Designed miniproteins, single chains, continued (3). Designs and how they scored, part 86

Each design is a single chain, and the fold is of that chain. pLDDT is the mean over its residues in the fold that is shown.

## One batch from the design tools (miniprotein)

Design m10979
Fold by ESMFold2-Fast:
Structure m10979 (fold): chain A 88 residues (1-88)
Amino acid sequence: STKELAQQLAELLLELVRLVAEHYRRKEPLSEETRELARRVRELAAQLPLEVQEQIDRVFREAADLIHEGRPIEDVLAEMRERLEAVL
């Protein structure tokens, strides 16, 4: 169902952002597991309407900016979760 897909995608997006942020802060390259998760997220997101995909992309970009600014990862993930629940 669309609701189940949306819930799965939200949880996978949050996990992806967590892993990417952790790698970034440790100055490590992305693991193969993280790259595979990014591929799965992209495939699932492609099944959603274009307007929803654009909203998800904006949330992801805003999260990336906050991580680069040095905000705590857990705070960024909490904010991202609230925004994704409004979009999905």
Scores: mean pLDDT 82

Design m10980
Fold by ESMFold2-Fast:
Structure m10980 (fold): chain A 97 residues (1-97)
Amino acid sequence: LVEEAKKLEERGKEAERRGDFVEAGRLYRLAGLYYYQSGDLESANKSFRKSGEAFAKGGDPEGISILSSFYTGYRLRGEDEKAEEWKKKLDEVEKKA
């Protein structure tokens, strides 16, 4: 899982380098999911942040879905501090949508 996440993150960086922000967002999202399943929450958070930023740059509202999923996840786990952080990011993307 972690090795697959690293490969996806590298592909995401390559897509971002080409200016393909929507593809980069999708790849970072998959990397974040794999990191999350492996218990690497720090890498998962970084990958999902990159995903949301990439989708925002590409003008794709899929960023809203990703940020909303993180907000809900942290909320359900009682991690209020992290949940509020992701809610602020969600509000910023919604204002641009």
Scores: mean pLDDT 74

Design m10981
Fold by ESMFold2-Fast:
Structure m10981 (fold): chain A 66 residues (1-66)
Amino acid sequence: KKEELLKRAKEIQERAEKEIKNPTVRDSILQVVENAIKAAEKGDVERAEYWLDVAERALKSAIEME
């Protein structure tokens, strides 16, 4: 649901900003989260979930590389 999706997006954004030191990697993750936010705002829950899953996976991978 929309509020939960937006909450997840904000959590990923905050983690990317705090934990990812590489600005290119951070920016790419933030762009994916922005896609999720846009989908959630349109009511496209399935698309928003997809992008949030992609962003979470990318965030975890990026943290492991650092």
Scores: mean pLDDT 81

Design m10982
Fold by ESMFold2-Fast:
Structure m10982 (fold): chain A 87 residues (1-87)
Amino acid sequence: SAAQQQLQATIQQLRAQVQRTTDPEAKAALQEAVSLLERALQTTDVATLVGIILRLIGLILDNKDNEEVVANLKQALSAAMAYLKSL
């Protein structure tokens, strides 16, 4: 589906951003987002996907003062929500 392709594209974009990120806290948040989206791609279970979305929201809140990290995490959240909606 288009949402599955967008989720895969978002994972690749976030992996590239992890490689460019030198700040340890920002890098850890982006690495966790990558892992969450990879788990999302492996499931069609609505409850599991909702849990992943809630964890992504938690990461945004934990990093709210870092605008660049928040922007990347919001892209991750959007891709995960679109994937859930596509099921």
Scores: mean pLDDT 89

Design m10983
Fold by ESMFold2-Fast:
Structure m10983 (fold): chain A 61 residues (1-61)
Amino acid sequence: GDPARTLVGAARADLEEAVREGKVSREEAEEMVRQIERHARAGDLEAAARAGKEFARRHGL
C-alpha cells in the first residue's frame, strides 16, 4: 500500500535480523527505525530508503 509504510516495514524486518544475528544492539536498531520513520513521514522517502539500505549493507543484510 503506502510507500512510506512499506519502506518502514521492510527496514524494521531487516533490523530485526541484524539484532537476531548480534550485529547491532536492540537500541541501535530502534534508533535506526526511528530515523527511517522520521524521514519517511517528512516525505523524504529517498533519505529513508538510503539510510535503511546503507545500514543493511554495512551488516550484510
Scores: mean pLDDT 79

Design m10984
Fold by ESMFold2-Fast:
Structure m10984 (fold): chain A 111 residues (1-111)
Amino acid sequence: DMAAKLEAVAKKAQEASDRLKEAAAASSNPVAKNTLLDAADYLGLLSDALLDAAANFSDSEKLQLLKAAVASLERLKELKVSALRAAGDDASAEIVERELDRVIAALKAAI
């Protein structure tokens, strides 16, 4: 069931969003806090979009959303990891990379 696949990915995106918010709360670095919160907000919006699509989209539209989400998260990962490493925060970069890779893997598995 394509809807069930989108719901499963939405749950993983929300879990990743929550973990990035926890990492942001624990950080004393303002650049890391803002970058982690921005990535968390994007994952929360993706979770909501996937749940809406699970209920309302055709199977072909669901597949297009999954493919678009993979491309969007790959780009988000590149930008956020690069920004954190440029700021000297390798630890936050590793957290963002790990959480985004987890969601990307779930999206690819749903295709």
Scores: mean pLDDT 90

Design m10985
Fold by ESMFold2-Fast:
Structure m10985 (fold): chain A 64 residues (1-64)
Amino acid sequence: SSALKKAISEKVAKLTGRILRRIGDVIQKGIAAGDKKKMDEELAAVNKEAVAEIKAFDAELAAA
């Protein structure tokens, strides 16, 4: 349905925006601190959290 497509599109946009904002924040802080190793570790943590959020979203779609 058009309503379902709109809801999915809005959720994807919000999820994408949150992930990109977290990545940007980690990179900005990493550059300011000059600590690439810490930045890489924090990016790995953001990636793990993003994968979990994507899996949760996928499960919601499967249940619908």
Scores: mean pLDDT 81

Design m10986
Fold by ESMFold2-Fast:
Structure m10986 (fold): chain A 67 residues (1-67)
Amino acid sequence: KPPVKIELSEESLKNLLKSVDEDIALLEAWEAANPQPPQSVEAQVARDLLRSFKKLRDALEEELEKL
């Protein structure tokens, strides 16, 4: 795998992680307040977005651990 050079400070990485955590919390809160049928496009999009944000969170946590 080609190395990805991220020249962000530890503070910038922590701020991005916090932003992603907030986005995850907002989507989970939205789903709780607006329950959708499992087959709805909205439910599918929300699940796909949550998966993407959680994957991004994990990647940001890995970068912080390397510091």
Scores: mean pLDDT 74

Design m10987
Fold by ESMFold2-Fast:
Structure m10987 (fold): chain A 109 residues (1-109)
Amino acid sequence: HMKEKILEKIKEIRELIAQHRADVDAFLATLEAMGADPALIAQLRAEHDSAVRSIEETLDEIEKEIKENKLDKMKVGHRLIAAALIAVSLGYNDIAKKIVELGNLIGEM
């Protein structure tokens, strides 16, 4: 069923986000161990978390709208484009590709 495929795609994107967040945390910890300013590390972490949170909030709202049968395809399409652009700006082409796949599944509903 299409809704099940959409929820599975959202899960795949969330797993990629979690992996990238873990990789960034490990990288920032390495920089701090090398003598980077802890305040700069905290700022970089906050900026990354803010960008990733924007994508996560888009996924949460789409999941809610799918479960409640209240999906607005046009509104969702615009928000997915914005989320994909954020992912591309971070270099997360794997996340961006999965967001495009999610948009295609929603378009097929």
Scores: mean pLDDT 89

Design m10988
Fold by ESMFold2-Fast:
Structure m10988 (fold): chain A 92 residues (1-92)
Amino acid sequence: SMEGEKLAEKATELAEEARRLALEAIDLLDQGKIDEARELLRQAERLLEQAEKLIEQAKKAGASKEKILEAEIALGVAQLTLAVAKLLLSKL
């Protein structure tokens, strides 16, 4: 459905933004800007939680398998990037 497609597209956008914030946090950690990196990681975590909820809503609203897959791939990539950032932070 059109509603499901929009929810899936929004989930993809939030996941991609979360990945961008996690990558920026990694760069900040490399620069020793620990508190700034922590704040970006908190923002990324909130966006990923929202993206996960939107994917579930998109499935219920009848989004296409293609749009769901795009959103799930974006979510997975962002989750991996966030995990790497958290691992780097844990070594400090």
Scores: mean pLDDT 92

Design m10989
Fold by ESMFold2-Fast:
Structure m10989 (fold): chain A 65 residues (1-65)
Amino acid sequence: GAGSEAAKAGAAARAGNEAVAAQSIRRAYDLGGPEAGKEAEKAARAAAEGNDVEAQRHSLRALEA
């Protein structure tokens, strides 16, 4: 679901895989709508900044959206 895609976006961004992160963000939008997609974007951004705790938190919020 959208939460799973948000978690993948965060993990991909943390690994430096921008293409996979972008794809997973788009899938989160498709599966869970704008709120899930926005949380996936925040998860990827936090992970890219090295903030793994915030990335995980945003992935969980996408699951709830």
Scores: mean pLDDT 83

Design m10990
Fold by ESMFold2-Fast:
Formats: C-alpha cells, structure tokens, sequence
Structure m10990 (fold): chain A 62 residues (1-62)
C-alpha cells in the first residue's frame, strides 16, 4: 500500500498546523488517502501539493 494510515495522519497534522480545523483536516486527509489507494497510478506528490495549495489559498484570505 503506497499510502499508510500514518501518512494520512501526518497529512492531517500538517493541515492543522497550516490553520485548518481538525475535522476539516481529517476529512481532507482521509479523502486523499482513499483517492490514492483507489488510484495507484495517481501522482501522490501532485495530489498532496494540490491539497496543501488549496489550504494555503484558504488561509491567505485571513
């Protein structure tokens, strides 16, 4: 498995550190994990970069 429960947890922790709520961060991290496990051909780094960019864009408004 290319993405583990620990990877999902680490991503959620990073998103919380960026200013997202724990509930929002967990939902996003789980969705990323589910997507990557269902689509092993997906670029893991690109998906994670896109999610982090979305979080940064959201936080830049505050």
Amino acid sequence: MKITEEDVRRLAEELVGMGLSPEEAERIARAVGDHLNANPDADKEAVIRTVKQYARDRLARR
Scores: mean pLDDT 76

Design m10991
Fold by ESMFold2-Fast:
Structure m10991 (fold): chain A 68 residues (1-68)
Amino acid sequence: SGVEKFAEKVLKLLQENNGKITKEQFLEIAKEYLSEEQVEAAKELLSKIPSEILDREQVRAILEALAE
């Protein structure tokens, strides 16, 4: 599924960047693999996080929510 490919690419980037990615990087990957509705859901989830930087736990929580 697009969500699985999205998750794989996000987690790989997270590993390459010492467990941190920006909201902008997350959304750019989301636009490549996810539907417009899923991208809007991702934006809504990201809006609840006050930081522009996402850690491993935050990324996993968002990926889990998008898979539900």
Scores: mean pLDDT 83

Design m10992
Fold by ESMFold2-Fast:
Structure m10992 (fold): chain A 70 residues (1-70)
Amino acid sequence: LSKEEQIALLESAIEAIKVSATAGLVALKELRELGILSDEEYEKAVAALRAGDLEAAIEVLRRRIEELRK
């Protein structure tokens, strides 16, 4: 996957998280399986989402987007 494709998938996952926890969890699993998120990033985002901390879950994805832009 190109950096642009990875960023698009990360942005799509952020929108999924905003829609529902279930949609967000499905998107996070896909990002991990594609290697876009590390296991540590995935576990942190999933834990935040399950705790109802949507902002913390979104921050994990936004940090990854910023790292890809460098």
Scores: mean pLDDT 86

Design m10993
Fold by ESMFold2-Fast:
Structure m10993 (fold): chain A 86 residues (1-86)
Amino acid sequence: MTAEEIEEEKRKKTLEEVTKYLQTEFGLSREDAYKAGVGLAHITGYDLEASKILAQNAALSGTVEEVIRFGERVIEDEKREMKAKE
């Protein structure tokens, strides 16, 4: 396993845990929780604890929808980059 593969697996695990946290604590759908989770993880550099804190702050500030929209943009940007490399 390369260091890059280890880091990618850590990112996937963090994203899954953030997504579950958002579904459980904020009642988001799987789709919205995944989008928000991607946005939070991207902002925090895939730091689970920082992502949870940022999620709580977004909920308190009424900006959860902005986080979902940001995550959706990140997902679309990654899809475009993958297509450009193929």
Scores: mean pLDDT 79

Design m10994
Fold by ESMFold2-Fast:
Parts: sequence; C-alpha cells; structure tokens
Structure m10994 (fold): chain A 77 residues (1-77)
Amino acid sequence: GPVTVEVRLADGSVVTLTARDHSELLLKVLDLLVEHGVPVEVAIGVVLRLMGEALDKNLSLEELAELARREIEEVTA
C-alpha cells in the first residue's frame, strides 16, 4: 500500500509526502529538496544515496520513507 511521511523543515514548516512505490517517493524527495532551496547537485546526491541504500539493503517502502525523512531533515537543517 502507499506510504505517508511527514517531514519537518528548518523554517518550521511540515510537508506530507505520499508515495505508492520507491520511484514515486524518490522523485517527490528530489522535488521537495529543490523547491526548498537545496542545490540541485546536493538534492541529486541525497536521492542517489537513498536509492543505493534501498538497493543494497532491500529496503521496504516504509523503511525508505523513514530514511528519506531523516535525510531531508538533516540536509534542510
């Protein structure tokens, strides 16, 4: 089923991401980072790390969503 994750940004805003699969989640992470002023090269780096981790450890959609939440909160801090 789809996953929903709430992300807290450095400005105090909360964004909700909903994804049906790993590819949709990764695309939404990329879009969120770029829209919130993260340089595109850094945003791509985050997505590639998340993709690599998901493939290496065979992460579920829920596990990838939690990892994505932590990575977004760290890079936007």
Scores: mean pLDDT 86

Design m10995
Fold by ESMFold2-Fast:
Structure m10995 (fold): chain A 62 residues (1-62)
Amino acid sequence: SAAQAKQAAEERAQQFIEEAKKRGVDAKVTIDVSGDTVTFNYTVDGKTGTTTSSAQDLLDSL
């Protein structure tokens, strides 16, 4: 479900932020869920980017 995909995405975003903190880097992530597609918009050390994953791939990676 979209709710499960969003939760999985939030857990992935949190992991990413914690990894960045361990490396002394400031990181922020926002998540957008559209159908089966999850988009992560991130800012790492002032640099912005985006990455996309399928909802199923995120759920399978947990």
Scores: mean pLDDT 76

Design m10996
Fold by ESMFold2-Fast:
Structure m10996 (fold): chain A 94 residues (1-94)
Amino acid sequence: SLLEKLRALLARLVALISDAEAGRVSLEQLRTGTLEVLEEAIALLENSEDPELQRFREVLRRAAERLRTETDRDVVLSIAMATAADLQALIERL
């Protein structure tokens, strides 16, 4: 269940990144979509007592904090890409 939900979030984020690189989404759509993926992933990890999953949750939380105030499209895209890599690493750890 957790693994399937994280894979679905990663697929959604990868599609959003692809659309952003193709110029099909605005900066705010990229920011909002990436934040939604981050918030859902953080919620999935909220009740974990596993210290490794708690560390992933903190990484995702820091990405969300940075993303909320970032105004540069290339930096927002970079954060989205880094988030996709972090979700992939989390999936591989499970």
Scores: mean pLDDT 89

Design m10997
Fold by ESMFold2-Fast:
Order: C-alpha cells, then sequence, then structure tokens
Structure m10997 (fold): chain A 115 residues (1-115)
C-alpha cells in the first residue's frame, strides 16, 4: 500500500516540510524525500505558503510514483497548538486537491521541552 507522508515542523519563525512516499507493507521509500523550508512567522500567510509548497511537492511525488492510497500528515510544533491545527487543516486541503481519492488523516503534536 502506497502511503504519502507529510511531516511539518512548525517553529515561530519557520515551517520545515518533509514529503515522502513509502510502501506501508515493507516500509521501503518509493522516491527520494522532498524537504522544503518556508520562512516567516507562524501566521495564516506563512501557513498558506507552506500549504502551496506541500501541494507542489505532493504533485511531483504523485507524478513520479503514482497516486497514493493514503496521505498521512504529521504536524509538530514548538509553539501554538491552535496554529499547528490550522497548518494541519491547510495541508489536508492541499493533499485532497492533488489526491482526491486518497484517505487523508492528520495528527498534531508538541515538541517535548528539553530536547
Amino acid sequence: MRVLHVHALATPDSIVLSVGVIDEDTGELLAPTREVTVEGPLDDATIARAAEAARAAIEALVAEVGAPDRVRISVVTAGSPELAERLAAALEAAAREVAPEAEVTSTVGLLPPAL
């Protein structure tokens, strides 16, 4: 089963996106992972830019390996949980636009203090 993973690390000053496709049965990476950094304060404008960057990365991977069966989105933040939830929603919308037949799910987590 092909699963497209979108990982977002949200800080007050940037969003780091990592987008990859794996075979869920083997854990094998089907294409090279794409990483994109979106600089700016964690606000609606930066979230919109991150969603657009994720959309482009998802489109490129779908063109390379085919449509995924599932899209799993993980957002981890060192800051505001509410803004991380909005980022997750924006990334889900971008994923559904590129892969409308895939099951799309998201999770939001906080970075542990003292990493």
Scores: mean pLDDT 80

Design m10998
Fold by ESMFold2-Fast:
Structure m10998 (fold): chain A 98 residues (1-98)
Amino acid sequence: AAPPAPEYEVDLSGMPPAARAAFAAEVQAVLARLGVELEAAVEELDPARSAEIRENAQAVLVVREGGQTKVFGLHAPTRELAVEAARRIAELARAAAA
């Protein structure tokens, strides 16, 4: 049986607008390089879809911004690539917030 998908948290609430544009570009580069497709749901608006994403994705990014929680499921050619993408994106977000 597959282990549950690892979840990584990203808080965009503290990220400066200037850093956010650069962060978004870096995220797109990571996703393109690792062949990652995203699915997304806003947890407060669609908790059932959020739960489905958490259950079925290879890795999960939990993104908090403006009092909303957006859940992104990552799908890549391998689970390892999806996990690497999520981890790198979370690291980029922490660096951009610092």
Scores: mean pLDDT 84

Design m10999
Fold by ESMFold2-Fast:
Structure m10999 (fold): chain A 89 residues (1-89)
Amino acid sequence: MSPEEGRRLAEEARRHAEELLALLEKVAPSMSVEELEAMLAAARETRALAEAALAQPGLSPEERELYRIAAEAARRIEEILEAALAAKA
């Protein structure tokens, strides 16, 4: 990945993450407990994989930024889903 390609992908990833997070905040309260638990498990796995990738040596700064964006998005998804689950208790 070139530095220019990585920067462009990071900008697009941040924009798309914010759009998806806003949608999830609106939809999550209407989801079933089973759906929320399944998505939460998937989000936790995604964050673990992104964090593991960030621990690898030899990543370019651009690759590191993409994994940081992925880890942060997954963490925020977890927060939204955990809040929705708590509200259904």
Scores: mean pLDDT 84

Design m11000
Fold by ESMFold2-Fast:
Structure m11000 (fold): chain A 84 residues (1-84)
Amino acid sequence: SIEEALKLLEEELKNNPNPRLQKYLKAAIWALEKGELPVAVAALELAREEGLSPEVYEKLLRLIDAPGASDIDRGIAEIVVAVL
C-alpha cells in the first residue's frame, strides 16, 4: 500500500545520513503524496544509484505497485530533487 511505502521511506530517511540519498527519498515521498507514481518510481531508481539497499528498493516497488518509470518521469524526479 502507499501508506506502508510512505512509512518505510520516512524510516529510511531518518536512518540514512547521506544527504544526496535523503533528497531522492524526499522526492519519492513528495511524488507519492501527489499521486505521481511513475515519478516516485523514478526517484527510487535514482535513490538506488545513490546507495539505497536493493531489498528496500524492491519492497518499495512492491508496495507502490506502479508501472516502470519513463525517461520523462526520471527528468521530472531530477527537477523535484533540485528544488528540495
Scores: mean pLDDT 84

Design m11001
Fold by ESMFold2-Fast:
Structure m11001 (fold): chain A 63 residues (1-63)
Amino acid sequence: SVEELKREILEHYKENPRLDEELERLLVRFAILYSSEAAQELARLIKENPQDLEGVEEYLRSI
């Protein structure tokens, strides 16, 4: 489900606060299952502010 995938993305990011290969794979699945635009924005947030966990959590909660 989309909610399960959001949780997986957030948990992976918490442990590895960078845009690594596994997180990119999760974001590709998120784009397919939910929204390409949301996946791209999430990737941008992580890439530009990799230590901003609050911003990532807030964005995921907003969508």
Scores: mean pLDDT 82

Design m11002
Fold by ESMFold2-Fast:
Structure m11002 (fold): chain A 98 residues (1-98)
Amino acid sequence: SAAEEAAEAAARAAEAGARAAAEAENAVEAVGGALAAVGGAVGAMVAGRRYGDPEAGRAGAERAAEAARRGAEEAETELAREMAEAGARGARGMAEAT
């Protein structure tokens, strides 16, 4: 469905953000990646609501949260890990928010 396609696109954006946060060499990149992960989860939820399929939106947000969690595990620096973890918490909060 259009909702599933939009939610999947948002989840992929969150995945890219989570990887960017984990690989970040400085604070600006780490914060940017964490915000992108949260933004992807928000985007999935918004897409679900817009296309009348909130379950697809929630599923997309859950995928975004899981991608952010994996990014946190792969983080190379303490700062990148902290930011990736913050992104994962934000994405999870959005997936759980109804």
Scores: mean pLDDT 72

Design m11003
Fold by ESMFold2-Fast:
Structure m11003 (fold): chain A 70 residues (1-70)
Amino acid sequence: SAEEAAIKAGQAASAAGVASGDPELGDRMGTGAAVAAYNGDGERARAYAERAGKGDPELAKQAAEWGEKG
């Protein structure tokens, strides 16, 4: 569902921010990723997730994949 995709994309982006040592960036990008995923905009959700994951490429990839499932 769009709600599940939004929650998962937001959580992954938030986790990526924490892993990179910037939880505030993760929270901000997580909100953007969630909104984009809810609206079915996987490319925009991916972009937000990639910005959050600068310290952890694997978490950034996971967030991008969830964003594209919206």
Scores: mean pLDDT 73

Design m11004
Fold by ESMFold2-Fast:
Parts: structure tokens; C-alpha cells; sequence
Structure m11004 (fold): chain A 98 residues (1-98)
């Protein structure tokens, strides 16, 4: 039941991002830790405006990685800095400008 609830919230987050074009965050896994990180990252992305997207997940080595995507280098850098501040457990942050 708990795992199904988390999966539902992940689907809702992805659907909202697709439908509205709003700033969004998604978790690549259904783990409670990644979902909580994604929800917090969504709040941070909303502060930086439209086009900002964050994905949080684990790499093949199990390291915690965030991928940030934004329309400008300044937004991407601010997003990465905020994520590192909020989640010191992140092993890496991959920054992309679109």
C-alpha cells in the first residue's frame, strides 16, 4: 500500500509537469527517500521559474544523483547550489542548459 501511494504521487508529478509546463521535479525510483527529495526539489524549481526541471535518482553504483535542467546557465547554477544545500547526501549534480 505505501509503495503504491508513492508510485501514484510520482505519476501525478510527471503528469502535472507534462500537462502544465510548470517547474517540476521527478524521482527515477519509487523509494520514499527519492520521492521526498523530488517533492523538495519541486519547491526549489518553482522559485526559479518556468523551464526548470529536476530529476533525482541513483546511478549504477547506488550513488545519489540529481540532474538539473534550466533554460539559462544562471537558473541551472542556482538550482544546483540550492539542491546541494538542501541535500548534502547528494553524491553528484549533473547540470544541463536547454
Amino acid sequence: MEVEELKRRLEENAQRAADTGEPAAVATDDSPELLRMALKAEEIARELGPGTIVAVGRDPDGRLVATVSAPTPEQAEKLAERLKEEFPELDAIDVRVR
Scores: mean pLDDT 70

Design m11005
Fold by ESMFold2-Fast:
Structure m11005 (fold): chain A 75 residues (1-75)
Amino acid sequence: MKSIEKFAEFYKRLTGDEEFAERVLKIAKDAYENNDLEKFKKEMESIAKERNDPFVKKLLEDFYNIVKYEIKKKK
């Protein structure tokens, strides 16, 4: 969980987009609690399309890998 929160904080500092960082963090926390990595992947892909920014897409891919690792480590 802490690594997910730290990555969201890193995103906020790097981009200055606090609202977006909080939105992504909430989705990640929901996915982590429900062990629903597929839902998280779809949400990240949807957000990446909405933003249409290659930099944001790369950051969301990195965030997906962190959440995937944390869910795998949980079990």
Scores: mean pLDDT 75

Design m11006
Fold by ESMFold2-Fast:
Structure m11006 (fold): chain A 69 residues (1-69)
Amino acid sequence: MSEAERRLIEALVAEGVPRERAEEVAREFGKSNGAKSRLPVELVVALLLDPANEETLRAAARYLAELLA
C-alpha cells in the first residue's frame, strides 16, 4: 500500500467512513492512479499536487465522505 493510499484511508476513517469502505476507495485510487479512477477529480488532484498537505487531504476526505454516506 502506498503512503497516499494509507493517508486517504486514515483521513476517511477520521471523517466517519467505515474502514472497509475507505480501503475500497483507496484501492480504486491506487489501481487507477488517477487515469481510470472513479473518485472525484478534485480528490485525485488534491492528493497528487499536495501529498504532504494534511489540510487539503482532510477537506477532500470530508467531501468524499459525504458522497459515500
Scores: mean pLDDT 63

Design m11007
Fold by ESMFold2-Fast:
Structure m11007 (fold): chain A 80 residues (1-80)
Amino acid sequence: SHVARAEAALRAGDLEAAMQHLAEGYKNETDPRLKEGLRAAMRAVQALLNGDKESAARHAAEAERLGLTGIAAAIRRLLA
């Protein structure tokens, strides 16, 4: 799935690939809660690309609250 590919890309540190897979997941998601979680995950990855670790941590926490626990854990690993 797109979410699983995004998580794998994040674990590899490939932020560009992660963003592409998250965007595709967002297009295909029909659950409003998970769709908002994917939007939060995309914001977190964009913050990482900009070097903004504080915003990345905040958006990762929002993604976790919205059910994307694996994505959030992968983003937090990049912040450590």
Scores: mean pLDDT 88

Design m11008
Fold by ESMFold2-Fast:
Structure m11008 (fold): chain A 76 residues (1-76)
Amino acid sequence: SSELEEAAKALGVPVEEAEALAEAFRDVPLSQLRQLGLKVLEKVENPSELAVKLLTESRDKRLVAVAILALGREAR
């Protein structure tokens, strides 16, 4: 979707990596993927506002995956 491509581009995340992460968690509830992302967020000092918004508000696993990958690159 255009939203996925725009978010991935804005955060410097390859769309294919976000889709692969979402596919790895296809059988896992979105809430559990979100909890994983929140644990990653705890390790980031100055998180991207867009990444936090996608992680906390998105209902699309691929958009949450983009947020997790973006935050993971900034984590200690």
Scores: mean pLDDT 85

Design m11009
Fold by ESMFold2-Fast:
Structure m11009 (fold): chain A 79 residues (1-79)
Amino acid sequence: SALEARLQALIARYADSNPVLAALLREALALVQAGDAWVTARVEEALAEYEASGEDPNLLELRIGVVLGLHRIRAYLGL
């Protein structure tokens, strides 16, 4: 999908300069590929905010980190 291609490109872009962000993006990509609709929608929102910020990697790291944290909480609650 277009989203999967965008995530793969961002992982490659940040692999050396920000390995923490690259690791978070890999975890998000795995969930998108697994068909998690909630994570997919939240990742698309995070990428839109990242683009609007002038591609700030610190904002993207925070936003994806929050999405993954909320995903873990939702999984615990059986949502």
Scores: mean pLDDT 92

Design m11010
Fold by ESMFold2-Fast:
Structure m11010 (fold): chain A 60 residues (1-60)
Amino acid sequence: GLLRDLMRHDLGLSEEQVETVVRLALSGTASPEEVARATGVSPRQAGGAIAAIRRLPELL
């Protein structure tokens, strides 16, 4: 879906890293710092991805 494609192309994430972001965002407990640490993206990028997934999960 669109959000997975954007994370791969805009953030340069692997498929494994995209699934890590999705899992952590959908858990509802992960912070941007925790997602950034798990994937290697910046906390700002992680925060944007988490917010997008939580607002528009139908676009995953």
Scores: mean pLDDT 83

Design m11011
Fold by ESMFold2-Fast:
Order: structure tokens, then C-alpha cells, then sequence
Structure m11011 (fold): chain A 60 residues (1-60)
């Protein structure tokens, strides 16, 4: 689940052209739509942080 969710957030960040544009609410919406799971703000932020780390590693 988490690995799939991180991958979906990475895809959305690429679509938006900037990982900083992905919000906690975006991650919560993806989790609800694809997995039927309600994430806390903390859990959603952790997923964003992991996605940003992956994107940054590929840009560095």
C-alpha cells in the first residue's frame, strides 16, 4: 500500500511540474479513491516527504 501510494504521489508531482505543489489533501484524496483509506495529516505528509526524496534524488 504505502509504496504504491508514494508512486502515485510521485506521478502527481511530475504531472504538476513541482513536488511542492502536492498537498496533504491531494494525498488523502488519492488514498480514499484508490485504497478506501482515510489518512491522517501526519501520514499524508510522510508520504509527500518520501515522494519528494525520490524526486530530489533523481534531480541531483
Amino acid sequence: MRDRLVAMVVAKAIELGDPEKVTVEDVKEIARRLFGVELSDEEAQEIIDRAKAIIDANRA
Scores: mean pLDDT 76

Design m11012
Fold by ESMFold2-Fast:
Structure m11012 (fold): chain A 87 residues (1-87)
Amino acid sequence: SSSLVAELNKINDLFTDIIKKLSADFESEEVRKEVLAELRAAVANTNDPTVRQHLRRILESLLELLKKKNASPEFIDEVEALIEELG
């Protein structure tokens, strides 16, 4: 449906914005807190199973990126917790 496509596009736009923010200043605690707040809001407000599955795949990709860049253990743990919450 067109509403499902719109929700998927919102998740894709959110992910693009998050990657842009992290690429600008990966070590900024303020950027990390903002990114985590946006991700938590997306997880809390996404109810459609197909959109939740897409969000989970995006978070798994983000988790791999964070591990490759040696992000803080706290950031990695928070993203892993969000993936678990999407269950």
Scores: mean pLDDT 84

Design m11013
Fold by ESMFold2-Fast:
Structure m11013 (fold): chain A 86 residues (1-86)
Amino acid sequence: SIEELLELGLEAIDEADVAKDPAKRAGYALRAIGSGLEIGLLKRQGKVSEEEVRKAAEELRKKGEESKDPIARLAGLGAAKLALEM
């Protein structure tokens, strides 16, 4: 569901933000980006409303903007963009 994908993305952004290992940080960032992509694909398949996608993208963007690590920030913003633009 979109709610499960959003939760996965938000958790991945948080993990990227606190990761001490650069490789683990990159892995979490890619997971967050993947969640945004899958939300966008659900929109393209007509399985979720535009409003649900917009709300999920806002949450991902907010989490990215609130993050301290540059990679975590970019992951949140990128996930939000993919959710809206796919």
Scores: mean pLDDT 89

Design m11014
Fold by ESMFold2-Fast:
Structure m11014 (fold): chain A 62 residues (1-62)
Amino acid sequence: MDEELFEKIVDEVVERTGVSREEARQAVNEAIRKAMLTGKVIRSPEELVDEAIRIIEERRKA
C-alpha cells in the first residue's frame, strides 16, 4: 500500500473514533492483514477505515 494513502486512512480512523494514532495504525495494519489472509479485494480506502473501526470496537470489548 502507498505510504501516503496509509497515513490518510490512519488520520480518518483517528478523526472518526478519537483513538490514538498508534492504535489507529495498528487497527489499519490488522485490517490489511485480514484482507490478505482471506483474499478480500479492498475496493476503496473507506472499506479499510470501516474495518479498522470494527477492529477497534472489538478490542475495546476485550
Scores: mean pLDDT 77

